# Designed miniproteins, single chains, part 56

Each design is a single chain, and the fold is of that chain. pLDDT is the mean over its residues in the fold that is shown.

## One batch from the design tools (miniprotein)

Design m1865
Fold by ESMFold2-Fast:
Structure m1865 (fold): chain A 104 residues (1-104)
Amino acid sequence: PPPPSKLTQQLHAAALRGDVERVRRLVEEEGVDVHAKNSGGFTPLHIAALMGEVEVVRLLLYEFGADPYAKNSEGKTALEIAEEVGEKETAEVIKEYIKKLKEA
């Protein structure tokens, strides 16, 4: 695929750092696609889950409608990544969101 735009790269980097305010500005003010994948198929949600960035995960799911079922190039969801790396609190946030979607 073509390389992600500069703004998309900045969104992924902000998710990696747990920069909640930068994630918010890039999505709300710059219109960056919250579902955008990098070359590994990682969305911002995948990256935040990998890094245990709980507040970014909450923002992406509850305010921006990030897809918790999106799979990266290895077929992994953000929940599966969080569980594999041992980010227990992040995994619980994603599970609770998915439960809310199924039981609403």
Scores: mean pLDDT 86

Design m1866
Fold by ESMFold2-Fast:
Structure m1866 (fold): chain A 96 residues (1-96)
Amino acid sequence: SLQDAINAGDLAAVRELLAAGADVNSFTEAPNLNAELVRLLLEHGADPNHLAKVIGEHADEEVKELLVQAGANPGLLSTPEEGVRLLVAGVDEVLK
């Protein structure tokens, strides 16, 4: 399943399952999600808010920034303090 491929961190298996028509939003846990997996899921139309909700506190900073840039609510990924940091980083990127 897509959930098993994500749990294994297997990019090739995730790609094959998505190409076969797997629902990109069908997984509920992502203990081993990295930036490469997040980018792959987003390329296949994953809901960034669903990804944010599934990943939560387990995400690396790069993963959290990718999700916020894709339209995720930073409050789903972080404490209020970290959410402000992610928003400021996004604003600085747009203004420069």
Scores: mean pLDDT 68

Design m1867
Fold by ESMFold2-Fast:
Structure m1867 (fold): chain A 62 residues (1-62)
Amino acid sequence: PPPPPVWVEFGGLLRRARESRGLSQRELAERAGVSPRTLSSIERGLIRPSPETMEAIGRALE
């Protein structure tokens, strides 16, 4: 099968990074300024995050 879309790979990497820091979806969403539902959808590869949302999440993980 073809490789999954890049945002599916991003979602998996995001979940791994969040879990390695002991953060809940709610805690990371709060830090990134997004809704927990939006973060859940991104981690599941259901939506493609905007560049601004990706940057905010990346900053929240630092």
Scores: mean pLDDT 79

Design m1868
Fold by ESMFold2-Fast:
Structure m1868 (fold): chain A 71 residues (1-71)
Amino acid sequence: MTPEQQGHRALLEAAERGDLSRVKVIVRAFLDNGLDINAKDSEGRTALDLARERGHDEIVDVLLENGADPE
């Protein structure tokens, strides 16, 4: 698995679990390295979608502030 794939997996899991501190660290790393924070899981869901589904408003805000696609 590439470092990018591992990062995308970690971002999705952190967003689903409501781990705001981990989401912030991963998002910063993605922005610094030009990686896509809009990566989708096997069901077509992004980190933003998972945070919204779970009601993690602070994570939704962090993702949107950092360029997550609201679609």
Scores: mean pLDDT 77

Design m1869
Fold by ESMFold2-Fast:
Structure m1869 (fold): chain A 60 residues (1-60)
Amino acid sequence: MEMIAVAVKDQPKTTPAFLGLKKGEKVKVLKFVNEDWVLAKSLETGETGYVGKGALEIIE
């Protein structure tokens, strides 16, 4: 089963390593990197990048 999460707040792409998200956008969680960060892929753009764990709610 794919692990899908939804952004609970906006995350601007301030560096190339970060994934830019708007509140309500869905991502596929690829890996839990540490306690604060996950590596995720945007389901809208297909881009991969780091997202703060507190910016996501896992739904699937």
Scores: mean pLDDT 78

Design m1870
Fold by ESMFold2-Fast:
Structure m1870 (fold): chain A 73 residues (1-73)
Amino acid sequence: RLFELLRAIEAGDLEEVKRLLEEDPSLLTARDAVGNTPLHHATLLGRKEIVEYLLSLKPELGDAKNDLGIPAI
């Protein structure tokens, strides 16, 4: 499931991101092998619309740190 969300973010597919998060809201705070959230991936890839959407759901995700201590924003 997380892999599907990360693929949608990589593709810039905002509608698929919305669909996946509506089906499984826990994906919004899911972490990969190094503690990256979906917001970390969206910011890394420059997916501005997806970044804005994710922050609109949970603004505190911007302060979430991965295992390297890097915040999503």
Scores: mean pLDDT 79

Design m1871
Fold by ESMFold2-Fast:
Structure m1871 (fold): chain A 108 residues (1-108)
Amino acid sequence: DLAPGEDVNARIPLDPLGSTPLHLAAAAGDLALVERLLALGADVNAKDTLGRTPLHLAARAGHLEIVELLLKAGADVNAKDKEGLTPLDLAKMAGHEEIAKLLEEARK
């Protein structure tokens, strides 16, 4: 979501990727912060400047519990970044087999 939202959806100043706090929490594996940001209304499908959602970043980083939480929160499992890659593609490229299986099951 490119619209200005609550503080939780504000773009981080001086970040070249245009990340939201949820992008950074998901990439860092901070499960407690992801839970708090989602409870505060963070946009689970917000895209950075590369078209990546928090789900892309969690999948690439190997954070299984965060991937599960984002999917439960309504993350778009079929979202493509600017390279045409889905979270599943990033999980497979990074060798995260359990996350790849979870994302394949979530694709329906």
Scores: mean pLDDT 81

Design m1872
Fold by ESMFold2-Fast:
Structure m1872 (fold): chain A 76 residues (1-76)
Amino acid sequence: MIKLSPLEKKILETLAEHGPLSARELAEILGVSQSTVSRHLRRLEAKGLVQRDPRTGRYSLTVKGMEVYKQLKEEE
């Protein structure tokens, strides 16, 4: 299983529930700084769990990211 921080889990949940979001939009929803969200988004992208749209700058879940999100919901 991929090791995720609590904030990374919340990012995956938010992207699954609200669709494609920018780092700024995620920061606003989660109540954290944009720099903190951007750091965790880079880690999630490196793990293949999220992808960035270069046109919009918004992040969305990959197929792998959606599978991880589903497993997280089953463990709660």
Scores: mean pLDDT 81

Design m1873
Fold by ESMFold2-Fast:
Structure m1873 (fold): chain A 57 residues (1-57)
Amino acid sequence: AGTRVVALYDYQARTSGDLSFKKGEVFEVINQVGDWYQVRDENGKAGYIPSNYVREI
């Protein structure tokens, strides 16, 4: 089982590599790159999210 994280806050993507999300969305962590997680959402979209906006579950 991969590491899963849940969004603590809403986020609006600022670049084409980022994912926009709402509080409560769940992501599977693929890799960590500095302060960013490379993730996959529940619909299979891959991208980056800020690690300080999410918590491990």
Scores: mean pLDDT 84

Design m1874
Fold by ESMFold2-Fast:
Structure m1874 (fold): chain A 58 residues (1-58)
Amino acid sequence: DLGELLLRYARAGDLEGVKRLIAQGADVNYRDRHGETPLDLARRYGHEEVARLLEEAR
């Protein structure tokens, strides 16, 4: 599932992985079990570049 992978890459700060998944059509508003989006995770874990990319893709 692209949404689940997007959450993992956003949490890890994998900018390259996030870019690739968005290009493949991943839902940037996908929510985990706790209702957190990839953007929420990128912000919480301090991955500023990933957060900016996800904000633009909203």
Scores: mean pLDDT 85

Design m1875
Fold by ESMFold2-Fast:
Structure m1875 (fold): chain A 64 residues (1-64)
Amino acid sequence: MYVLSKVEEDILAVLEEAGDEALSTREIAEKVGISQSTARRHLRRLESLGYVERTKDGRYRYKK
């Protein structure tokens, strides 16, 4: 079982607060205070685990 890092918890908190709004990797990176490359890596892991969904235009939403 994958253990969530503090960065991944912060990403999930940002997306949960956004609700149904899809956020870009850049917006998530800016809100969390990390680089876009770091945000993209963690978002890919969270997507594979079912915590987030990726939209057709490359944005991410919190998955219920």
Scores: mean pLDDT 81

Design m1876
Fold by ESMFold2-Fast:
Structure m1876 (fold): chain A 68 residues (1-68)
Amino acid sequence: MEELRKELLRLIGEILRIIGEIIDLEKELEKVKDTDKEKAEELKKEIEKLEKEREELLEKMRELEEQL
């Protein structure tokens, strides 16, 4: 139980970190979307990558909650 709870808290921390990174990248994208098209494309790719990682971590979190 304790080990599963620690892993759950670790996953929650990772998810929050990724959400923060996505927000920061979205703010940067908003600033450059009309001035630097190449930078905007790179930021979009990074946001998509982080969103996919977030979804994978959310799925792992749900699986751990089922085992608690």
Scores: mean pLDDT 81

Design m1877
Fold by ESMFold2-Fast:
Structure m1877 (fold): chain A 84 residues (1-84)
Amino acid sequence: SEEELEEESFESLFKAMDKDGDGVITAEELKAYLEEVHQLHPTDEEVQARMKEIDKDGDGVITYEEFREYAKEQQEKAKKEAEA
């Protein structure tokens, strides 16, 4: 969907990836999400590249704020490409 998600929808998606409920997403959880939802087998390098795109603080985990910002940027980009 090209429609903008509300904060509650972002929180629900974040919680779906945050399987242990610690409030952050690790590279292991991101890899597991990609394998389960997208049926992919990403390499460690691909997972690390994705982590670096989202993890602006460079602490090795994705916080809810970093995830939300990244998700909004991706939605805005998709919307602009559809309008262009």
Scores: mean pLDDT 71

Design m1878
Fold by ESMFold2-Fast:
Structure m1878 (fold): chain A 114 residues (1-114)
Amino acid sequence: KKREEAEKHYLEGVKALNDGDYEKAIEHFEKAVKYYEEAGDTKGLAQAYLNLGIAYYRLGDYEKAIEYFEKAVEYGKDDPVLKYRAYRMLAEVYEKLGDTEKAEQYKAEADKIA
């Protein structure tokens, strides 16, 4: 039941993200996080955190984007593809912030997985 609720909100979040409604995407992904956490679904948590980071990044909230991409790496430790995507996104955010050293660090982390 909790995993089913999480999946429902995750899919609504993906739809909102594709429609460019980033605020709605965030609302649905936050609900997905809550239900995946209640279900103990670490993989679902990692995917929801990655998409929360993407939604905040598209809104220009780089501090929140970093927070959620770091959570995606933490919960996605057994998913090399997800970690690669999260590290690449962290590099993009730090590049936007002008932090060249952090951007290069996260590019190097992604390259270790690729």
Scores: mean pLDDT 89

Design m1879
Fold by ESMFold2-Fast:
Structure m1879 (fold): chain A 64 residues (1-64)
Amino acid sequence: SGLLVVALKDYKAKTPDELSFKKGELLRVLGFSPEDPSLVRAESLTTGKVGLVPVKYIKRVGVY
């Protein structure tokens, strides 16, 4: 199972690999970025989109 996290703020993707999200959005963490440990790969449970998310803008709330 993955980690269930909540977005702490609105975020606009700066690159095509990043995920845009809204404050309070629930995300499932799929894994860490191999090149940058400050990023995780996550799926939005609201939109179904997958992308890179900065770890500093999410908080763990459970498991998926």
Scores: mean pLDDT 82

Design m1880
Fold by ESMFold2-Fast:
Structure m1880 (fold): chain A 153 residues (1-153)
Amino acid sequence: SSRLGQLLDDLEKRVEENRERLKEADLSDETREQLQAAIDLAEELLNQARQYLEKGDQASALALANVAQGVIQGVEDSLEMARAGASDREVLTHLASHLVATATLGEMLASTLENEESKQLLLEFAERLRELARRAAEAAGVPLPALPENVRP
């Protein structure tokens, strides 16, 4: 409980830090919109994780928190790439790849959940992550990245 609560606090802080970094980032409006959408989705995931934690469903809370952490990491990597002088195309390509990987993680974690409501919710978040990844890939002018065969179940 305290460890998962601390993880949620840390992730919520990282969401806020990413929002502030995005305001200062030298990015196209389209790239900024894609990163903002990912940050907003991570906040929704964390809000749901906190609700499940408050209900005592630690398994659902942890699954949602792990997916949120994946989204947050993808945004952080994308913002650091932009700061290092990466092109919008490189930033969006990285974001798309990371969102596909995070959606796949969400689908895998959903399969481990006994709570049908949180399982369905996590699958809906995974679908939303795949849609964001598709939009980021289209904005970058690249095909949607596929998960490597050697990491498939």
Scores: mean pLDDT 89

Design m1881
Fold by ESMFold2-Fast:
Structure m1881 (fold): chain A 56 residues (1-56)
Amino acid sequence: SAEELYEEAKKLIEELLKDPSKKELAERMLQTLERIKEEGNEVQARVLLKEVKELL
């Protein structure tokens, strides 16, 4: 479940990276996701996923 959450967030952020106007934000979000995954912080991962969905 946690791994599925990280994979979904990564996939959506990668979709966001295709928009040149959002590229810098998406790159920062990928770095944040990598940190969250290393820390195992599922709460922050869910918050990040919600934020990405709002940008799509």
Scores: mean pLDDT 83

Design m1882
Fold by ESMFold2-Fast:
Structure m1882 (fold): chain A 90 residues (1-90)
Amino acid sequence: LLRLSEDARALLKDATGDDRATVSRAQLVALLERLLGATPAAGGLIELSEFGQEVVRYLLGDTRRRLTMAQAVELLEVMGRRRKELEERR
């Protein structure tokens, strides 16, 4: 099981309705498919759609077509933080 930051946990709860501190690989892949059009790839990697690649470049500053599970968790952490920033500006 992968441990989520508070920001990633909040994003997961908003996207799925489940409040979980840890996720399985399958749950993480399903969340990224929902949010970014990501698909499972060979070697335990996650393949990003064109939209997902643009989001990753914007949030992480790097152009990536595939993510490891650790990089996917990092992406969720950054996305969760951005969601909080948008809510705070309302």
Scores: mean pLDDT 74

Design m1883
Fold by ESMFold2-Fast:
Formats: sequence, structure tokens, C-alpha cells
Structure m1883 (fold): chain A 55 residues (1-55)
Amino acid sequence: SAIRQARKNAGLTQEELAEKLGMSQSKLSRYENDKADIPSDFFKKLAEIEKKENE
């Protein structure tokens, strides 16, 4: 999934990314496995985190 790829690009574990996004690891796991409806602001926050980790 795009979320999993972005997390790997940032060098983060699923637990670390969930903490940065202010959500549980289980909720993030559902998003990465396309098992939940993902809000549009989630992708914006994810992109900001990926950018910061790669700067």
C-alpha cells in the first residue's frame, strides 16, 4: 500500500508512525492493509512526516 511505502521511505516502524500520527498501531495497520476508510487529511499528515524524516 502507499502508506506502507511512505512509512518505509521515512525509515519508521509501524509503531513509530502511529505515534507521530496520534493513532493506535492497530488502526494504522488497518489503513496499511486497506481494511478501513482513510480520511483525506491522513495522506497530508503522512506526506509531511515523510518529508521531515527525509530532510
Scores: mean pLDDT 76

Design m1884
Fold by ESMFold2-Fast:
Structure m1884 (fold): chain A 85 residues (1-85)
Amino acid sequence: SALGRALLEAARAGDLEGVRALLATPGADVNAQDEYGRTPLHLAVSNGHDEIVALLEATPGTDLDAQDTVYGYTARHIRDGISLL
């Protein structure tokens, strides 16, 4: 969806206020996935956007265990440095 793509891009770019606004929008999917199965949480963690990570982890319905389609990594795996392997 357009909202899902916007949320993924805001999380990747470190746009905290954009993420807040999009999460407040009816129909926004906090677990939207890109072509690699990466969620907004994956992108925020991989880019070091700690405030966005905290916001997403606090958001009801966020899937903390969602896996990307390339390596099967969760956001926690990326945070713990497994993405460097």
Scores: mean pLDDT 79

Design m1885
Fold by ESMFold2-Fast:
Structure m1885 (fold): chain A 68 residues (1-68)
Amino acid sequence: SLKDKAKKIVDETSLGQETITKSTLISVLENLGLSKEEAEKIVNKYDKDGDGKITKEEAIEAVVEALK
């Protein structure tokens, strides 16, 4: 499923950390074929705290949106 693919990507990217930086997640989405502008739009939607840190759950949701 898309969610299972997203979980694998996020787990591999987070390297055991609880959060992923906004810049790292943008790079992941660009590697999936998105433009930087589209990646930033998605990541900003899931950066709910505005602190530049994305939780694993938020990152999974962002990757699922990118894979649709």
Scores: mean pLDDT 79

Design m1886
Fold by ESMFold2-Fast:
Structure m1886 (fold): chain A 62 residues (1-62)
Amino acid sequence: AMPTQYKTGDVVVVTFDSTYNGLSFKKGEKFTVTESNKYGFLKVVDKNGNEGYIPSNYVTLI
């Protein structure tokens, strides 16, 4: 995987309805990046404080 360069504090939006690691993500759902790793995964948090991991290729920068 060749992930986009994401930074802590970036706001991302889910580009398509998806499921990853048992979690469901909806197109248009917004998250703030709290961590990025070199393996193409992001740790994210929503506006309600719910945390999760999502592949970086499932999202785009706002």
Scores: mean pLDDT 75

Design m1887
Fold by ESMFold2-Fast:
Structure m1887 (fold): chain A 77 residues (1-77)
Amino acid sequence: MEFKITDPEERALFDEAVERFSVELQRYLAEHPDATPEERREMAIELLKRIADELGLPDSVREQLLKAFEAAFEAAE
């Protein structure tokens, strides 16, 4: 299976979701500076799902977002 999004419209939605996720996550961290790593991870996953639903992301884009997120979290640990 191809790892990367091939549809230009899906790629634009992916980029929008990533940007919105970064902004919303930063807001969450500012409001909850004492949040545990586990709480941050759970909130980040919930946030990705909510943004995906709000933007109406196709399943293929949702899968790519989840893969990118998991890779980033593995690098952080």
Scores: mean pLDDT 74

Design m1888
Fold by ESMFold2-Fast:
Structure m1888 (fold): chain A 64 residues (1-64)
Amino acid sequence: SAATEELKRRILRLLEENPDGLSAAEIAKRLGVSQKTVSRALRELEAEGRVERLPDGRYVMASG
């Protein structure tokens, strides 16, 4: 949906500005969106190869 694509763009911008990574909870707080909604978008972005999940649970922009 358009709302999901807009959320993904906002997540990618935040991760670009925070190269050390952000957790789903931190992203949710910064965007004013539920952690459940952010976690779903992050799983889609990870499946698309656009973000990577670190062992500590933070997400970063995929290299490329």
Scores: mean pLDDT 85

Design m1889
Fold by ESMFold2-Fast:
Structure m1889 (fold): chain A 101 residues (1-101)
Amino acid sequence: ARPAPAALSPEERELAEARLRELEALGQGFDDVNAQDENGETPLHVAARAGDRELVLALLLRGADVNAQDKNGRTPLHYARLVGDEEIVALLLRAGADENA
């Protein structure tokens, strides 16, 4: 049960929890943050592709697998780089994303 969860600041954690509560209130909550769809994509893949930084923070706070691979072997980091969102790239790398995976 170590290492410790991703080193989010208190402010990032509050934003992440607020975003999760907003999504849950809209009926968009997650039963399993690591659940894979028919393409093998987790919610973290979808959030990274959408450029939703607050949702990425929320999923990381809930223990999302940063190195989860879809059916094409793509990780959330791949989609963050494809979108060009450097803040999401930095968040995924801080959470232990493998740059070569």
Scores: mean pLDDT 73

Design m1890
Fold by ESMFold2-Fast:
Structure m1890 (fold): chain A 70 residues (1-70)
Amino acid sequence: AKFKKGDIVTAKYDYDADPYGFKKGEQFVINGDPVVAAGHEWVQATSLTTGKTGLIRADFVDGENPVGHE
């Protein structure tokens, strides 16, 4: 799924790796345009829990768009 600036997304999984890690359930605000690199879509986001900013794979977060039916 594609995201845009201002979207709120929630981490679907724990991810602990440089340069940017996060916890399952952690919420982020997207503050940059999505980029496609290394075959994946990445978004720049700021954690609402920790305040840290970094690039997150779009596949690892769930956004405010058609919510998965389950």
Scores: mean pLDDT 67

Design m1891
Fold by ESMFold2-Fast:
Structure m1891 (fold): chain A 110 residues (1-110)
Amino acid sequence: MTPRQQALLKEALKVIGFSDEEAEQFLKILQASDKDGDGKLDYAEFKAFIEAAKKLGIVVPEGTEELVFKLFDVDGDGKISFEEFLQGLVRLSRNTPYEEGLKKILEELK
């Protein structure tokens, strides 16, 4: 991830209620889970991310990890990009107070 992508992700996490410290921890866990360094998470890296992110209150019910992965992997290439992750957050935020703020952050990727 570029420094700009890291900054945008921290802003998105803060919009949905993460503190500065929690957003930094999320980013660190996300980067540590990207084992091949390609800036994307495959399914194995995504499962490692979910396990580590439990410390931040992120809980995926047992047996639903693949469904959650596919929810973010919209193009079906078997990897979640930074852009797909932000798009997934916007979709999950529909009809919540966070929707407008997350849409504005996604627009910054233009």
Scores: mean pLDDT 74

Design m1892
Fold by ESMFold2-Fast:
Structure m1892 (fold): chain A 100 residues (1-100)
Amino acid sequence: MKALEEKIKELEEKGKKGDAKAWVELGKLYLDLGDYDKAIEYYEKALALDPNNVEAWTNLGYAYYLKGKYDEAIKYYEKALALDPNNEEAKEGIKKAKEL
């Protein structure tokens, strides 16, 4: 836990300094912890700095998928595909969300 808390603090400081990738890493960390609401907040912070961040859009879709919000998941995956039409994660995410 202490090493995790130190990593969170370092990533928050980087994000506050304008590093969108640090916000994406925090989102991924909170997804791994099962805190989907915090993951969403951090991906939204990343997208506020860099709206062309495909990874943030795909991961935002995945977080909504894990919350059972399939319509929102599809919407965010479609944003990723608008930026990168060959994004396999977004294509698979849309397929899974529609097949449920």
Scores: mean pLDDT 87

Design m1893
Fold by ESMFold2-Fast:
Structure m1893 (fold): chain A 81 residues (1-81)
Amino acid sequence: GKSALHIASENGDLEKVKELLENFPKELIDRKDKNGYTPLILAQKNNRVEIISLLEYYGADINAVPSKVPSTLKALEEELK
C-alpha cells in the first residue's frame, strides 16, 4: 500500500509532509507504492504544488515523475545529458 508520505502528499497535508521528511527523508521520499507511484507523482496528480516543491527540495527522484514539472526540471535535464 501507500506510506504515510504518499497519503500526506496526495492529501496536500503540508505539515505532515514536513514532519515525515524531517524524520525519514531518504526512506520515504523515493518510496514507490504498489502501483509504482512515488509521493512526488501523487502530489503532482493532485496538484499539490507546495508538496511538490518540498519533495524536490528533499531530493525526490525527478526521473520517476511521468508528467511535466517545469520549475526545476531544466537543471536536472542538463545534468542527465
Scores: mean pLDDT 69

Design m1894
Fold by ESMFold2-Fast:
Parts: C-alpha cells; structure tokens; sequence
Structure m1894 (fold): chain A 157 residues (1-157)
C-alpha cells in the first residue's frame, strides 16, 4: 500500500477558512506550520482574496508582511467563471466600508495592478464607482486607476 503524503491542500483549506473568518492568530499559526500563503480553493480564491473581500485588515497586513509579503501573489485571479477578479477588485467591492480603503492602500503598496481587468474588462476603479465606494474610488484614482467601459456586455443572470 502506498502511504499518501498529506497534501498541502489540508493546511491550505484551514488557512482559507481562517482568512475568511478574520482569525489573525489562526492565520499566523497555520503559516508558521508551513501552510501555502497562496493556497487556492476550487474557485481559485486565495487567503488574500478572502481577507480583502471580507475587510479583515489585520489578516491582510499579516499576509503582506515579511516573510510572507515577498511570496504572496498580490495579483492572483479567481477562475474565469468568477470573472478573473484580483484581490484589489474584491477590496473595491468589499461590503466592509470601514477597512476597505486601508486594504486598497496596502494592496497597491504591495504591487497590486491598479488597472487589472476582470473578464468583462472592468478595472478596480470601475467596480468601486459602480458600487458607490467613494473613498476607495478616490484612492484608486490617485494611484493611476482608469475608469473603463466593459469589453463585453454585462449580462445580469
């Protein structure tokens, strides 16, 4: 019988759950145990995607701090079926208006592409404007963000 090596996916799954929950100490413990900072679920979501969307500022700060900041893929994309969204796109549409501005600033400092395009050709600035995220839109404009028209029709389905 071949003994299966435990896949990195088990620690990665726990890391994704901790990042979604905003459990900063659990994220720290799992990373110290060798969890992949760029772990991806079946939808292509990384810990950074989840922390950015849910507005977990302390988790974002931890993921972007050394020694993890040099390893994190700040421009990671979700699957095409989920519109190829980056962490910056998700921060721009975050329901947490109190932390989203600071998260956007941290992602930009970490090298996030301010003009990353989703599968509709939409930039983080375009999404922030559509969603009425005025402070996030101001930060993205100052960082050189472009307001663009979609490259294909937006279908509400």
Amino acid sequence: ALAPTPPLTALGRRLLEAARAGDVERVRELLAQGADVNARDEEGRTPLHLAAYYGHLEVVELLLSEPYGAQVDVNAQLKEELNNLTPLHLAAISPNGSTAPKIVELLLKAGADVNAQDSYGLTPLTLAVIMGRDKVAEILKKAGGKLVQPTKPIVLS
Scores: mean pLDDT 85

Design m1895
Fold by ESMFold2-Fast:
Structure m1895 (fold): chain A 67 residues (1-67)
Amino acid sequence: MREVLESYDKNGDGTLSIQEAIAAGKELGLNPSAVAMLLKEYDTDGDGTVSIEEALEVMEEAKKLQE
């Protein structure tokens, strides 16, 4: 999971754009709508980015919502 997220971190700063995090979630077999909804909750400053740690939490929550 983290390895997939890190592969989308193209600039190596430990953050992902909302678009990159959604793409990573889709590659992990998660529902893109669920991932997008959760990412919106974590993007509290509205800058369109989340940390790798926050993205991991989103992916785990999205997986639980589908199972």
Scores: mean pLDDT 75

Design m1896
Fold by ESMFold2-Fast:
Structure m1896 (fold): chain A 87 residues (1-87)
Amino acid sequence: SLEELLAEALKDPNAVDENGNTYLHGIALSLDYPDEEVLRAVEELLRAGADPKIKNIYGETTIDLVERLLPEERREPLLEVLRKYEK
């Protein structure tokens, strides 16, 4: 569940998988959950110290993937939150 994934992410907000993806990469791109739930999870993870500037092994940040892969309705709210924490 998103709750279990978020709970694990909050233990180490900048942990990376074998492809260099953080939990932020994974959660932001999750199409299996409602847009509002994903947005709240992303905001909570960022408040906990998740770094939106971490690049995966392909040189892609969460912002890069969100801009390229998500529809406008989900993309724009996520970009607003991610860019707020990019500074």
Scores: mean pLDDT 84

Design m1897
Fold by ESMFold2-Fast:
Structure m1897 (fold): chain A 117 residues (1-117)
Amino acid sequence: DVNAADENGNTPLHIAAEAGDLERVRELLAAGADVNARDNFGLTPLHLAAKAGHLEVVRLLLDEYGADVNARDIMGLTPLHLAAGAGHDEVVDLLVNEYGADVNARDIFGRTPLDLQ
């Protein structure tokens, strides 16, 4: 089952996206993996790819599989918050300029993505 979760709620797609394994991400999505699966912290594969700076995985999830660009984890963090906080400027630019990520999204502490850069 491509959607089988581990102890933390991570599916194989979460793990592949965090690792930047583009071929494995593509295989899992073709096999019916849930692109918007949430782990126990509310993190989606897109959150993990963005935090890790995996530009091509971020693009694949958004272009071909309709990942929610504004998905919020349990702290209200979006993929844009995590990319910005990690200093992944190319991922930040991609999310904002090509996919319309909400630059004014606020986490539970009232922080925007820019506040985390």
Scores: mean pLDDT 91

Design m1898
Fold by ESMFold2-Fast:
Structure m1898 (fold): chain A 85 residues (1-85)
Amino acid sequence: MFTEEEKKIIEEAFKKFDKDGDGKLDRQEFLAFLINLGLEEVLTEERFEELMKKVDKDGDGKLDFEEFLELLKLLKVDIEKLKQL
């Protein structure tokens, strides 16, 4: 589980990529986030869709903050790299 301090770092990254300010990341905003981390080349369309199905509890095709946290855990993203965004 992420610590409260790690969640704050993730929330700052989330807000930077939530360009429309709706409190959720759509597919394009999330892909932009992954590109900034240099992760775009390691994700296939099939893997991305399976991850979205696992974490998108609302079924709206977007990631809220809690769903985003779960997806970052599944991708094993280095939280320290998020501080550099």
Scores: mean pLDDT 73

